Designed miniproteins, single chains, continued (5). Designs and how they scored, part 50

Each design is a single chain, and the fold is of that chain. pLDDT is the mean over its residues in the fold that is shown.

## One batch from the design tools (miniprotein)

Design m17716
Fold by ESMFold2-Fast:
Structure m17716 (fold): chain A 79 residues (1-79)
Amino acid sequence: SAEDKKAEAKMKEIVARGQEIAKANANTFTPEQLELMRRAEELLREAGRLWLKDKASLEEIEKKLKEIEKILEEIEKLG
């Protein structure tokens, strides 16, 4: 569906943004940034599991993707 395509596009966007943040911080993340990145990766894995298991959970997937975006913004503000 269109909603499924939007969720998939958003996941790809978040992955790309995370990779760009990691590239920009090629030297070393601070311990705080590492903890935030770990949390973002955990949420992304949870969203991926929901995506594969039950697409009726799109609302929960979208919630987790929004949380990841906020975490990535916090990492960028710290760097």
Scores: mean pLDDT 76

Design m17717
Fold by ESMFold2-Fast:
Structure m17717 (fold): chain A 94 residues (1-94)
Amino acid sequence: MLSPEIQETVAHLRTLSREELLARVREATAWARAQYRATGDPAWELAYTLFATVEREIREGASKEEAIESIAGALAFLERTHPELARELIAILR
């Protein structure tokens, strides 16, 4: 089951256009990459890889719902393993 915070984030993402969703994913990807470059923390490298994959899938024709499911899965995994990092990404996606 997704946390209430992730459920609220998913509900918000569903209100966005496909183009707006792609822009938010790009912002999250860029933020994670910048944090990885600043800290060397492999948790940020993982976050960057997950969101870069979602960005690529959207660009290659994945539906908005498929992309949102991938985002929800990535956030759920990160929340379980690195909850503070997941909170920063959720803030960017909102």
Scores: mean pLDDT 86

Design m17718
Fold by ESMFold2-Fast:
Parts: C-alpha cells; sequence; structure tokens
Structure m17718 (fold): chain A 66 residues (1-66)
C-alpha cells in the first residue's frame, strides 16, 4: 500500500512537495476510496487548501490501513 500511495501521488502531482486538497482527493479516488468515503474526506479537508507531500502520504496510508 505505501508504495502504491507514493506512486499514485507522484503521478498526480509530478513529485511536488506541496499537494492541493483537490489532488489528494483525486489520488484517494484512484486508490479505491468509495464515493461516501471521498465525501467524508472532502468535508474533513475543507479548512485546508494544501498539505505537504509527507502529510498527504501519512493521511492516505492511515485511510487504507484502517
Amino acid sequence: MLKEIEEALDEETGGASTITREQLLKVAEKLGLSEEELELLRQALAPLSTLTRQQAIRLLYQLFSK
């Protein structure tokens, strides 16, 4: 899972150090989050415009590991 998360994130962002909320949601959708899970994630990320690459990887890893 971790390698798949990193590869999907790098494919969407081109290896950028800063990830937008919209890019993170797109990666989560590509990795197989349901429409309901994506809506909950969208709501949780509403106060954030950007995340660091490491924060995005950690969040995605937690979503797919739990």
Scores: mean pLDDT 78

Design m17719
Fold by ESMFold2-Fast:
Structure m17719 (fold): chain A 67 residues (1-67)
Amino acid sequence: PTDEELDAGVLAVALAVERWTMKYGSKEEKEEALKNLRKLREQARSIGHDDLAAEVDELIKEIEKEL
């Protein structure tokens, strides 16, 4: 795979982990997940995966509404 494909795969796995934390984690773990999600959004944008960045941004907005 190219570096771009590898980065996209890593970001997708990281997103899945953060989604799990948001469903089952403590409030403190969810706050840490928000920080990680913001970093993921910027990384997805930097590699041109606008669809993934939009998905991450949508999740961030949902979490911010609950906190």
Scores: mean pLDDT 75

Design m17720
Fold by ESMFold2-Fast:
Structure m17720 (fold): chain A 77 residues (1-77)
Amino acid sequence: QPRERVTEAVRREIRRGLPGLSPDVARRVQEALDRGDVGGALEVLREASRGPDGEEARRTIERAEEAGLEAARRALE
C-alpha cells in the first residue's frame, strides 16, 4: 500500500521533530497526527516556521518531505 507507506514515513519524521518544538506547537502537531491528519500537522509546522520555532519547524518539514519521497520511490520498485 504505497500511500500508507508514504504517510507513515512522513508521520514518523514529524514525530521525530516534536522534541525540538515549543510545547504548544508540539501538542497541536501531535493532536493532528493522532487524528490521522498528516496534512493538518504539516500546516501547523508551516505556521510555526514563521515564528520562534521557525528553524526546527522548517527542518522537520524538510525531513518529512524527504522521507515521503524515499518511501514513494521504494514502494514503486
Scores: mean pLDDT 81

Design m17721
Fold by ESMFold2-Fast:
Structure m17721 (fold): chain A 76 residues (1-76)
Amino acid sequence: SRERLAEMFAPVPLRVTVEKDGKVVLDREFHDVSPATAPLVVAVEIATLPKGKYRVTLEWEVDGQPRREEFEVTVE
């Protein structure tokens, strides 16, 4: 839907949590990043961290309703 597309490409305050081996290694809030571009921004931010797989959690709100997305980023 257009509402979903607008949500994904509009910059919103985004809480980003990155975990490796069950431990939080990054906990940031972005204000100038959309949910759709956040995976790329996070990949750049963690590129200097040790090699391996990282679990990323994105949290934001639309009209007071919480949104959450999880994905994996591999650092080589």
Scores: mean pLDDT 79

Design m17722
Fold by ESMFold2-Fast:
Structure m17722 (fold): chain A 87 residues (1-87)
Amino acid sequence: MAAEVAALLAETEALLTRLEAGEALSDAQLVRLGYGLGYLAGLEGVSPADAAALLRRWLERYRRDQFSPEQIEAMVAAARAGAEEGA
């Protein structure tokens, strides 16, 4: 369990760092990033709905020009699922 959370954190940090640097991520990598961010938010007591809403606001504010609407929806759905499992 602890090792799985550590692996998810490391993958999430690596993907987030690449995204912050402006690197293109695959749709599968974007979904995994969304899931990891949601899971970490769930561990901090953030509800699945709030985790999804926070990620949507961040993507719309900082990355609106980099993602399709479909990519945003996929990441937001993954974040909701991650937060449900992290809680």
Scores: mean pLDDT 79

Design m17723
Fold by ESMFold2-Fast:
Structure m17723 (fold): chain A 81 residues (1-81)
Amino acid sequence: SPTEAQKLYLRSGMSLGVAQIAIWMAQKTGDPKMIDLAENSVTEAQGYLNQAQKAGAPQDEVDKLQSEIDNARNDINKLRS
């Protein structure tokens, strides 16, 4: 339902937010635990986004959040380089 899609989309955004904070902390401190937190949180964000799409979330909203997840994955890869 649209309500379930909205909840899953919000959960995806929340997990992405945790990943973005963890990336920022890793960039500032060099703490490898923050890189691990970022990877786990980005994986959760992707899982919720996939569920939101299947539940009928608007494609433009899914595409926007997918782009932000892809950016977070690129930032994590740079931290591991």
Scores: mean pLDDT 91

Design m17724
Fold by ESMFold2-Fast:
Structure m17724 (fold): chain A 94 residues (1-94)
Amino acid sequence: ATARAAVAAARRLANETIDRAYAILKEQGKEEEARELARRVAELTERLIRAIRDGDLASARQVAEETVRLLREHGLEELAEEFGAGMERILADL
């Protein structure tokens, strides 16, 4: 895959993950935590996109793993596994 295609796929996966994480935490009454998590995942996504554009696959994997860990820390284990698997597929196609 091209870096451009990988960037587009990573942004879609990250946005879907943010939306789902926000919805889950908001339903649990954790709306403030949902906003903070969404902000942090968005920041990690921009770091991930920069790594992909720079061809730094090692840094891209590290940022993806940091995002997975962050989701797990907020009790979003299933979403963390789905994000990790999706990102691994995107990066493997580079």
Scores: mean pLDDT 88

Design m17725
Fold by ESMFold2-Fast:
Structure m17725 (fold): chain A 56 residues (1-56)
Amino acid sequence: GSMAAAEQARKERTIAGIRAAGAKYGLSEEQIEELEALVRAGQFEEAERRLLRLIL
C-alpha cells in the first residue's frame, strides 16, 4: 500500500496495543489518552518510550 495507508495502519495497531497494555498493566485513562494523543500526532517513538516507563 501507499505510505499513508501504512502509517494509518501503524497508528491503529499502536493505539490498540496501548489500550491492551493499559488494561493489562493498570494504566489510568489519562495516561492512555496521553499516549493515544502522541500516536495521533505521529510521535510513535515517544509514545513507546512513555508506555515502557509507565509499565516499569
Scores: mean pLDDT 81

Design m17726
Fold by ESMFold2-Fast:
Structure m17726 (fold): chain A 106 residues (1-106)
Amino acid sequence: MTIIADGNPEESYKLGYEAGLKGEDVEIIAEDTDGSAGATAAGLGIAKGMVESKQKEINVKLIGTRGGSPGAVSGAYLVGQGAVKSKGKAKITVETDRLGKKVYEF
C-alpha cells in the first residue's frame, strides 16, 4: 500500500490502520511541510492495526520529498515508540533513504 502523507494526518492514520489490520507492507511518501505529521500518524495507525489483528511483521518504506521532512525519520521513531507501548509480539521494519533499515519490536 502507498500512503501520501500530506496535510491530513487523520486520513494517513486511517490508511495505516487498514494496512496494519491486513498485514500489508507500506510505502509512506512524506510530502513537504505537513508530511511529518502524516507519516507519524500513518506509522501509529500501522502499529495499532497490527496489534489488533495479531499481524507479526510489516515492512515500512519512508520516502521524504525534497526539503524532506526530518519528521519522516521522526515518524519511524514514533512508530517504534507507539508499537512498544502496545505490548504485542510483532515487529515493524522501517527503511529510510538516508538512514537505512531500523527494526522496532513490540
Scores: mean pLDDT 70

Design m17727
Fold by ESMFold2-Fast:
Structure m17727 (fold): chain A 55 residues (1-55)
Amino acid sequence: LLPALTPEQLYEVFKALDKDPNAPVSALSPAVQAAYPDARTVAEILDLQTQIAKS
């Protein structure tokens, strides 16, 4: 189950990656972490979002 992030949550992801390209998921808000419980890094969440956008 891969929910699409809101624009605010997606901005949060981009900000985290800009600060640290290897940022852990724990750097994001609890809402984003709950949406992607199996993700380990912010980069992984962005990759999953890109896959959803292609669908």
Scores: mean pLDDT 76

Design m17728
Fold by ESMFold2-Fast:
Parts: sequence; C-alpha cells; structure tokens
Structure m17728 (fold): chain A 85 residues (1-85)
Amino acid sequence: SMVDKVVQVIDEAIEEAKKLNLDQSFIDLLEDIRERVRKSSEDELLDVLSEIVAKLTTLSYRSFSSQERSIVNKLLRRIDDVVQS
C-alpha cells in the first residue's frame, strides 16, 4: 500500500538520524510522524502528508540543524517520489 511505502521511507529517515546520533527531540518528531501516517487510511493519506510537509518545512527554517534539514529534505523528496509512482 502507499501507506506502507511512506512508513518505510520515514523508517529509513529515523534509522539515518539514529546512526548520526541526532537530537532525541528530532527522532521523536519523526516517530510521531511515522505513527500518524501508519494510522491514516489510504483515502486520508494525501491530506495527512500535506500537513506533515507543511510542519516539516516550517520547522526546517526555524528549529532544525543542517544535518536535520538534510534528512528532512531527503525525506520530503522520497515521499514525493512514492506519491508520484
């Protein structure tokens, strides 16, 4: 399912953040996003993703380190690739 593909992409972002020993608050944010996507239906997914994209984009300019922004930018591109496939 598209939900499963998006969850996989988020799981890979979480794994990268953990390997780089990034801030626990950032990892917790990605875990919260993962659970929100996992609990969404296929019909709700695009609306949920649009809210997640808006939130991550806002936080990227205000709160994230350069490494965290790199992970988020990669995550957003990979989500777009899944949605476009």
Scores: mean pLDDT 87

Design m17729
Fold by ESMFold2-Fast:
Formats: sequence, structure tokens, C-alpha cells
Structure m17729 (fold): chain A 79 residues (1-79)
Amino acid sequence: MAALSPIPAKVVAVSGDQVVLQLSEVDAAKLKVGMKVLIGSKSLDRLFPGVVVAVSGSRVTVQTSAPLKVGDNVSLYPV
């Protein structure tokens, strides 16, 4: 039943392995703490695994090893 539909997001902060993403409120409401995601962007050669560690309105914090930079546009794929 889970469809792997991309959720567009922008990287607004990076702190170690934690990345803060800006989403629409509707898309952020689809994500929950503990949810596994895959992260893709044009700067990445593959999808990287991540785990949602915080959700606050339209901002979602994901723990990931993806080499992301503030200002990057990414796609999230809920697992």
C-alpha cells in the first residue's frame, strides 16, 4: 500500500549527520519520527538512506550520511 512517491524538499541546515529539510506543510504531515526514507538529488549519484528524527511544521530533520549542502534541492522517498 505504500507508494514510493517523491516529496520535494530543500536543505536549510546541516549539522553532522542531521539534515533539516524545508517541505510544504502537506508533505511534512506525511512524515513521522522514526520513518525510514531514501534521499535523492541531482548532486547525488544514488539514493541515500535516512531516518526522520524530528518534524516541526513544514521542517523535517533527517539523520543520513548523504553528502548534502545547505541550499540543495532533494527528493524524499518514504520506505
Scores: mean pLDDT 80

Design m17730
Fold by ESMFold2-Fast:
Structure m17730 (fold): chain A 106 residues (1-106)
Amino acid sequence: HMPEAVAPEGATLDEIRQAESPEEAKRLALKTIDSLYALARGAVDQLAAEGRITPEQAEAFKAELDRIYKEAKEKVENATPEQIVDIVDEAARRVGELLRRAFAAA
């Protein structure tokens, strides 16, 4: 089966919810955030390389991604188990909205 997940090393929100321990949930969440960041950064770099967005737009989008990534990782490290899924979901939504804006600018 091919899930819609494009990051084979990233955990789904359901996998994080089903984690057997808070430490496992945090580990899966950090892997998901890392994969999400890498994919989003790659997408922005590709749009810039193709000339579809300006270098200035690419730098602005990457700076915003770096902020989302740092905030999400810090939140996960300090989260209760109940907060972890919401933190990952919020990070994914923010990254998705950023990518939507980047593709709209292209």
Scores: mean pLDDT 79

Design m17731
Fold by ESMFold2-Fast:
Structure m17731 (fold): chain A 80 residues (1-80)
Amino acid sequence: VFGKGTQLTVEEVIDNETIIVKDLTGKKYRVPLSEFEEVYRIRGGKAEKLSNEQLLEPGTLQKGDLLVIASSEVKAELIE
């Protein structure tokens, strides 16, 4: 479970429902996009606050994006 303020890096976008993220320690997690209510997406030094509705839009997230959890807890499955 990731709390508000947790920083994650998008490692892989599997589909429009699921991503693989990496935490600051290098551990990898599978996360359903439905678990994110609001996040800050940081891409190329630009920060944007995104709702879950926006995150579910195809192409909104890409490998290398930084995410900061802006709302409540996010459930994630540790894979590596």
Scores: mean pLDDT 80

Design m17732
Fold by ESMFold2-Fast:
Structure m17732 (fold): chain A 85 residues (1-85)
Amino acid sequence: AALLLDPEVRALFEELLAALRAGDLAAAEAVLARLRASPDPAVRALGEELERAVAEGRTAELARALEAALAALEDPEVVARLRAM
């Protein structure tokens, strides 16, 4: 399953991107804590990876990657292909 097609995971990614764009590291850490508290082990592992990127100061790189991922999910053909997998 494509993790970004989960509405809760998508909303958390949108919140994380907004926090990173605003330079609000406290808001970013709160979103990362919610990802790490997920009942889905794949979502928790992703939260740990994103937390490492923030801790390493790769916030601009992470923001660009999240923008690209969210933009791809606005393409109905990309969404249809991911649902067919």
Scores: mean pLDDT 74

Design m17733
Fold by ESMFold2-Fast:
Structure m17733 (fold): chain A 58 residues (1-58)
Amino acid sequence: SEEILSSLDEEEKKILESYKNNNYHVSATAKELGIEPNKIVDVEVKAGIEELKRVFGI
């Protein structure tokens, strides 16, 4: 498995920003960006892992 030490790329950051602006509504964000809902879920998981690492100092 790959290390999760890398930050989100530019596309993933745009997805996350849109996701936050849509109050974490997957369907609304997917429709706005014209992407599959699974792409948003993947970005959410990656962002959640990075946030947990920051909060818990891992």
Scores: mean pLDDT 71

Design m17734
Fold by ESMFold2-Fast:
Structure m17734 (fold): chain A 78 residues (1-78)
Amino acid sequence: GVEEAIELLKKLGIEEDDEFPVVSRANGEKISAEQWIRGTLNLLLFMGFSREAAVEAAKEIGVKSFGEKAKELAEKVA
């Protein structure tokens, strides 16, 4: 469910209270909101979460880092 998806993102080092928690794994550069949303949705879907749970978890965590536009991006990408 949504709660388990959020907990997984936290365990992967994505903290809800950090406005800039995510950096590129390749070289430490900050990633774009679109790249983060796409990667997060793909990860959660691969891990067996439903599309609805993946989108809601991405919105919950994404808004903390990228603001309101993260909700729109999650809906467009899904």
Scores: mean pLDDT 67

Design m17735
Fold by ESMFold2-Fast:
Structure m17735 (fold): chain A 93 residues (1-93)
Amino acid sequence: SLVQQAVDRVRRAADQRGVPDLGRAGVDLITTSVQTGVMTPNQGHAMGVGLASGLLNSDYDLIIRTGDLYSQSPDPRVQQIANRLRDLALQAQ
């Protein structure tokens, strides 16, 4: 599935960069956002590509902005994960 491809891409990028907690938060954001309808599977795949690229390039500003964007979600589960993603990216800088 597109979501599984996104998940696998983010996990590989996080493993390569030695930031497994960031990878887990990114995966959780994608899977929960698709499960709750905050994202379509196509949007989840695009996010996986973006987050994996951010991880591989140490573009923590991109990851922080992604967390900030989804912290505005009406779904509290997505908000919580987005806040965690942002906070972990801030620590990884």
Scores: mean pLDDT 89

Design m17736
Fold by ESMFold2-Fast:
Structure m17736 (fold): chain A 76 residues (1-76)
Amino acid sequence: SAELDALAAEARALIDQFFALLSDDPSATDQIQALNDQFAAKLQAIVELDGEEGRARAAELLAELARRYAELQAAR
């Protein structure tokens, strides 16, 4: 649905913002935590909107987050 696609796009934007902040200012722990909380809220909204499709989209977003973490660690 358009609503689910919009929420997934918002969650991806939060992932991008999170890793941009980690690169620019890794000491901004409160801001990093706020982005994590916003991302978690988007995943909850996605699952609540459509349980089956929402869980699949949430799993894809979590896999993307995990991949980005691994890439960041490999670059250090």
Scores: mean pLDDT 84

Design m17737
Fold by ESMFold2-Fast:
Structure m17737 (fold): chain A 59 residues (1-59)
Amino acid sequence: MQQKLQDVEKAKDYMRETNYRLSLKQIAQELNVSIETVKEARQQLIAEDVQELKKIVLG
């Protein structure tokens, strides 16, 4: 019913575990998800990392 949300979260977790060393295509192949899902996961992680960095630098 909400496979897309689960796939996005899986891709986010996998990117963090691999320290962002893998390409979007490699992550899509490993998780057997669409490259669009991996792109969405990457966008969310970048937005989260920017917010986290702001808290460390400004807080």
Scores: mean pLDDT 72

Design m17738
Fold by ESMFold2-Fast:
Structure m17738 (fold): chain A 77 residues (1-77)
Amino acid sequence: MLDMSKLTPEEQEILFEEMAEVHARLKEVYERTNGDLSAVLAEARRLIEVLKERLLAKGVRQDVVEEIENELKRLLD
């Protein structure tokens, strides 16, 4: 699991905000597709790439973003 102690408080706040947006988008896909988990998983994989770019743009360190990406990809496997 991702070690949250590696993130600064500012990085944690950015991550929580971005993860809330990811959750909202996945919920929209789930509701729109009437519970199609394959569609939700496909969108989740796409959103990991978007999340990575947004975290880097907001100043989260590259090594932290890579650890977050690896943990999220592991959860989807």
Scores: mean pLDDT 80

Design m17739
Fold by ESMFold2-Fast:
Structure m17739 (fold): chain A 74 residues (1-74)
Amino acid sequence: DPLERAEELARTGALALKYHWGEITEEDVRALANLVSQLTGIPLEQAYELAKKAAEEVNKMTPEEVRAELGRRS
């Protein structure tokens, strides 16, 4: 399912961005949306909604929570 794959990629990408940079910016959300759309084939607008939601959720997490979830996804 391309949508399920897109959701997983958006979440994993958001976690990686938060881990590396401490905060996910609007530029990061746009870049992640483009990558998700390219890899899954879903429309860019839909990929942007998924990336934005993932970034909003992940930006609320602590560094320890981000590290733990990335470890489980790897």
Scores: mean pLDDT 84

Design m17740
Fold by ESMFold2-Fast:
Structure m17740 (fold): chain A 78 residues (1-78)
Amino acid sequence: SAAAEAAKQQKIKELTDRADQLITQFRQAVQDGDRDRARQLADEAKGLLKQIYELEGGTPLAQLKMDLAINELDQLLA
């Protein structure tokens, strides 16, 4: 239904905002040289990205968005 779709989009937006906040904190931890904290924040952000992927229906576009975000986190941890 339209109401169920609107509720799903609100949940995706909420999770996206939380993931963006964690990624901001992750970038700060990387800048500070705190590798342990950066890894913990990256793992938490990856969990939220997976939830967003599942809510978006596991489409190829949703998979691509998740993979690109995860790859960026992994590159900054290397």
Scores: mean pLDDT 88

Design m17741
Fold by ESMFold2-Fast:
Structure m17741 (fold): chain A 110 residues (1-110)
Amino acid sequence: ELEEKYKRIVEHLELAARHLEEAEKLGDLESGIQAGILRITVGVANTVLKIEGYSEEAYEEAVRFLGRVARHQLEVLRERLRELEKEGADPEVIEHVREAIRHVEEAAEL
């Protein structure tokens, strides 16, 4: 069902944001910015659903919107991971960014 698909996408994006927030706490400000983008994206989708009265069409539009953002953010985070690995960044930061990528990838595949 579209509603359950939407909920799974949101759960994955929220888990990704939490991992990026942990990387921010370890000193990676850019991860914090990326977490903010994911949280704003989910907030926009939730607002659209509420305005449209949680219709099937609204869920279809929200799923499409979140999927597009997830695909774009997956590219951004993969490039960031490459930069962190090249710079020999903190292994804990690298692991949190990898976990965020896994969750965004799952959201993008749904």
Scores: mean pLDDT 91

Design m17742
Fold by ESMFold2-Fast:
Structure m17742 (fold): chain A 84 residues (1-84)
Amino acid sequence: STVQLEVSLSGSNSLDVMKAVIEWAKENYSDFISSSISSVGFHPDSYRATITFREGTDLEKIGKEIKEFVKEKFGLTPDIKIVK
């Protein structure tokens, strides 16, 4: 089994932020399996990164760390959702 974290953001930099989040997660988490980026509905410049981790990964901790990473690097606050 796997667990997923969804990171989403609206704005002109959303796609670049999602790319940075994926690279950061890939570099910092041994439980990283895969990732994807999708546009969010009909809204321009709204993107979501879905990051797949091994089952048993502490997604609450990772979500908090990703939120702080985006805040520190971009000055933005993404939405984080845990999908089990």
Scores: mean pLDDT 85

Design m17743
Fold by ESMFold2-Fast:
Structure m17743 (fold): chain A 100 residues (1-100)
Amino acid sequence: SAAEIEEIRLQAQMALQDIADFLRTHAPELEDVADWLLAAARALSSASVEEQVRLLREAIEKIRETLERLKKEGKVSDEEAEQLERTIERLEEIVRQLEA
């Protein structure tokens, strides 16, 4: 339903905002990534379901690359990395629900 799609979209927006806030706190040098994630979150509100899936898949890829970089640079704890991985899993679940 339209209401279910809206709820899923809001969950995706919150997840992207949470990651952007995490990056601003732990890696201010990745402000461009944080800004991109916030722009993607805003774009979800006016996007078709297909475009929402595309944006979220791009966001997931950027977040994974960013997490790998932060782990290599020793800028995240194991607990913080696990938190980021949980958010990635939540975003992947959201994409699966939108493709259903």
Scores: mean pLDDT 85

Design m17744
Fold by ESMFold2-Fast:
Structure m17744 (fold): chain A 99 residues (1-99)
Amino acid sequence: MKKEEYEKELKELNEKLLKELEPLVEELKAMQPEMSEEQKKIARELSEEVKPKLEELQKKIEENKNDLEKTFELEKEGIEFQYKALKELLEKLLELLKK
């Protein structure tokens, strides 16, 4: 069914984007397994900026749960938004470690 096709595409997109982030995550873990207070502050600030948009997207997904195409587009938007936010966070944390 079409739902299985959408779920497969979302899974493949998520796996692709996670693989692109994996080198940055591994570099960060290798350089500093424990986050500094400054890094925790940056992570908190980004989380507070990201939270309202994720809550808005989740509400739209719930409101459109019977529309597979609309739900797919919203979930794809959410995955891409989270990827961009995580990449920005990881790059900022790495910059702090490199001085």
Scores: mean pLDDT 75

Design m17745
Fold by ESMFold2-Fast:
Structure m17745 (fold): chain A 77 residues (1-77)
Amino acid sequence: SLEERFEELKERIERLIEEAKELGNEGLVETAKALKRNLELLWEQSKTSDDKVREAQIDYAERLIDSVEKMIEFSKK
């Protein structure tokens, strides 16, 4: 469900915030925190939207989270 996808993305971004903190990369910490805030805001604002619109917005957020994850992985090497 879209609710399950939202919760999974939220948990994923929370883990990325922790990883960025462990790396001492303040810029990535702030980027990940901003993305989490935007994900939560997007979810709240989209409660009354058509399911196709909500799905497209969740897909977009997932791509942004994938990008942050790659940046963190790159910073570990």
Scores: mean pLDDT 82

Design m17746
Fold by ESMFold2-Fast:
Structure m17746 (fold): chain A 78 residues (1-78)
Amino acid sequence: METIVGAIGRAMRESGLSDRDVREIVSRVAEAAMQGASVEEIKKIAVEGVRKYAPEEKREEAVKKVEEAIEQAEKEAK
């Protein structure tokens, strides 16, 4: 879970989100993960957060980067 949260944070920063916005989304993702949320639920929370905070021009790319980061982190955790 910690690795997935870290990967999401990095992908969001690379997509131009502010540290404040990244912290807000990562906090929600970490809380859900601690409550036993599935990877699919975590992905939904992260994507919704990115769509809310990402600039319109970067939104589609940011969503793809976050989804890819979650998939890679999940593979590394197994």
Scores: mean pLDDT 77

Design m17747
Fold by ESMFold2-Fast:
Structure m17747 (fold): chain A 67 residues (1-67)
Amino acid sequence: GRALAVDLIQHELGLSREQAEAIVDFALAHEGRVSDEQARALRERLGLDVSLEELRNAVEAARKLLE
């Protein structure tokens, strides 16, 4: 469920709860592969100090945890 996805994403990326929730909510709102443009926009909006690849992989991982 959402709570488990948030917990795992938060721990894997060393993020705040609010940042992890935003990543999981992005995964819930968007279908298909995350583009570099989408990942960059999300990273800038949340002020994340992570690579685009790490953020994209986190969104994909969140989707798998939500299934």
Scores: mean pLDDT 80

Design m17748
Fold by ESMFold2-Fast:
Structure m17748 (fold): chain A 65 residues (1-65)
Amino acid sequence: MAAESIRKAVAQGTEEAFAMAEITFAVLALVNPEVREAVDLLVGNPTAEQVDKALAIAEEALKKA
């Protein structure tokens, strides 16, 4: 799964790097409505499809930031 692959890549760093990525993701959601939509999709028990969509939105927003 794409979401699992991305999470594994982040986790290959350190546990701190993973935590910082989550904080950065949340902070970006405050200034970019598209990233906020991605965060909202991840609340609760998201399906694999919702996780993939959220990651695609976040990645696209980061490329244009």
Scores: mean pLDDT 59

Design m17749
Fold by ESMFold2-Fast:
Structure m17749 (fold): chain A 79 residues (1-79)
Amino acid sequence: SVENKAVVTLTPEEKIEVGSEEIFAVVLEAAEDPKNEVYLYISKETLEEYKKYLEELKKKGVLPEEAEEALKKIKQLEP
């Protein structure tokens, strides 16, 4: 079972502003492998929240390419 615990507490917008690209990449890589221990720190609810926020940024036309790739991977990992 995955605990409702997030390694990433920042919203995608805040993370992009801070330049925490490495952390976001690690989150995506971990989410791609649900058996990875790092993935256990990230709840499905947290991933869904970030997905929705990334979609909102995309609609505004301010979504970076890295975040757009992240959104695609998260959608592939739909529960």
Scores: mean pLDDT 51

Design m17750
Fold by ESMFold2-Fast:
Structure m17750 (fold): chain A 112 residues (1-112)
Amino acid sequence: SEAIELAERARRLAREALRLARRAGDDETVRLAEDVIRLAEDVIRLAKEGATLSQAIGLILRAIGLQIEADELLKKHADGPPGVQEAIRLIREAAELVREAAMELLKRATPD
C-alpha cells in the first residue's frame, strides 16, 4: 500500500527528528516529533483496517495542522541551534509525507 509506505517513511523521519530534538533538549520540537509519529501510526492502522471518508479527512486536517506548527517553530528557531533546525526540517518532511499518505486513504474511501 502506497499509504503505508509513505506513512512508514514519515515515521522513520519523525523518529530521527525526535532523537535530534531530545539531544538538543528542545521540548517543543520533541512534542511535535511525537505528534507526527502518532499521526503516522494512525494512518498505518487505518490503511490496514480501511479508513472511512470522515477518518481520512480528519487525518489530512491533523497533518496540515502539524505542518503549520512546524513552519512556525522553524521561524522561531531561525537563528537557533543547527540540531533543532534539522529536527524541525525532518518534522516538516514527515508531516508532508503523512498528508500524502492520508490523501491516498481519501482516494480509496471515495466511492466510484
Scores: mean pLDDT 89

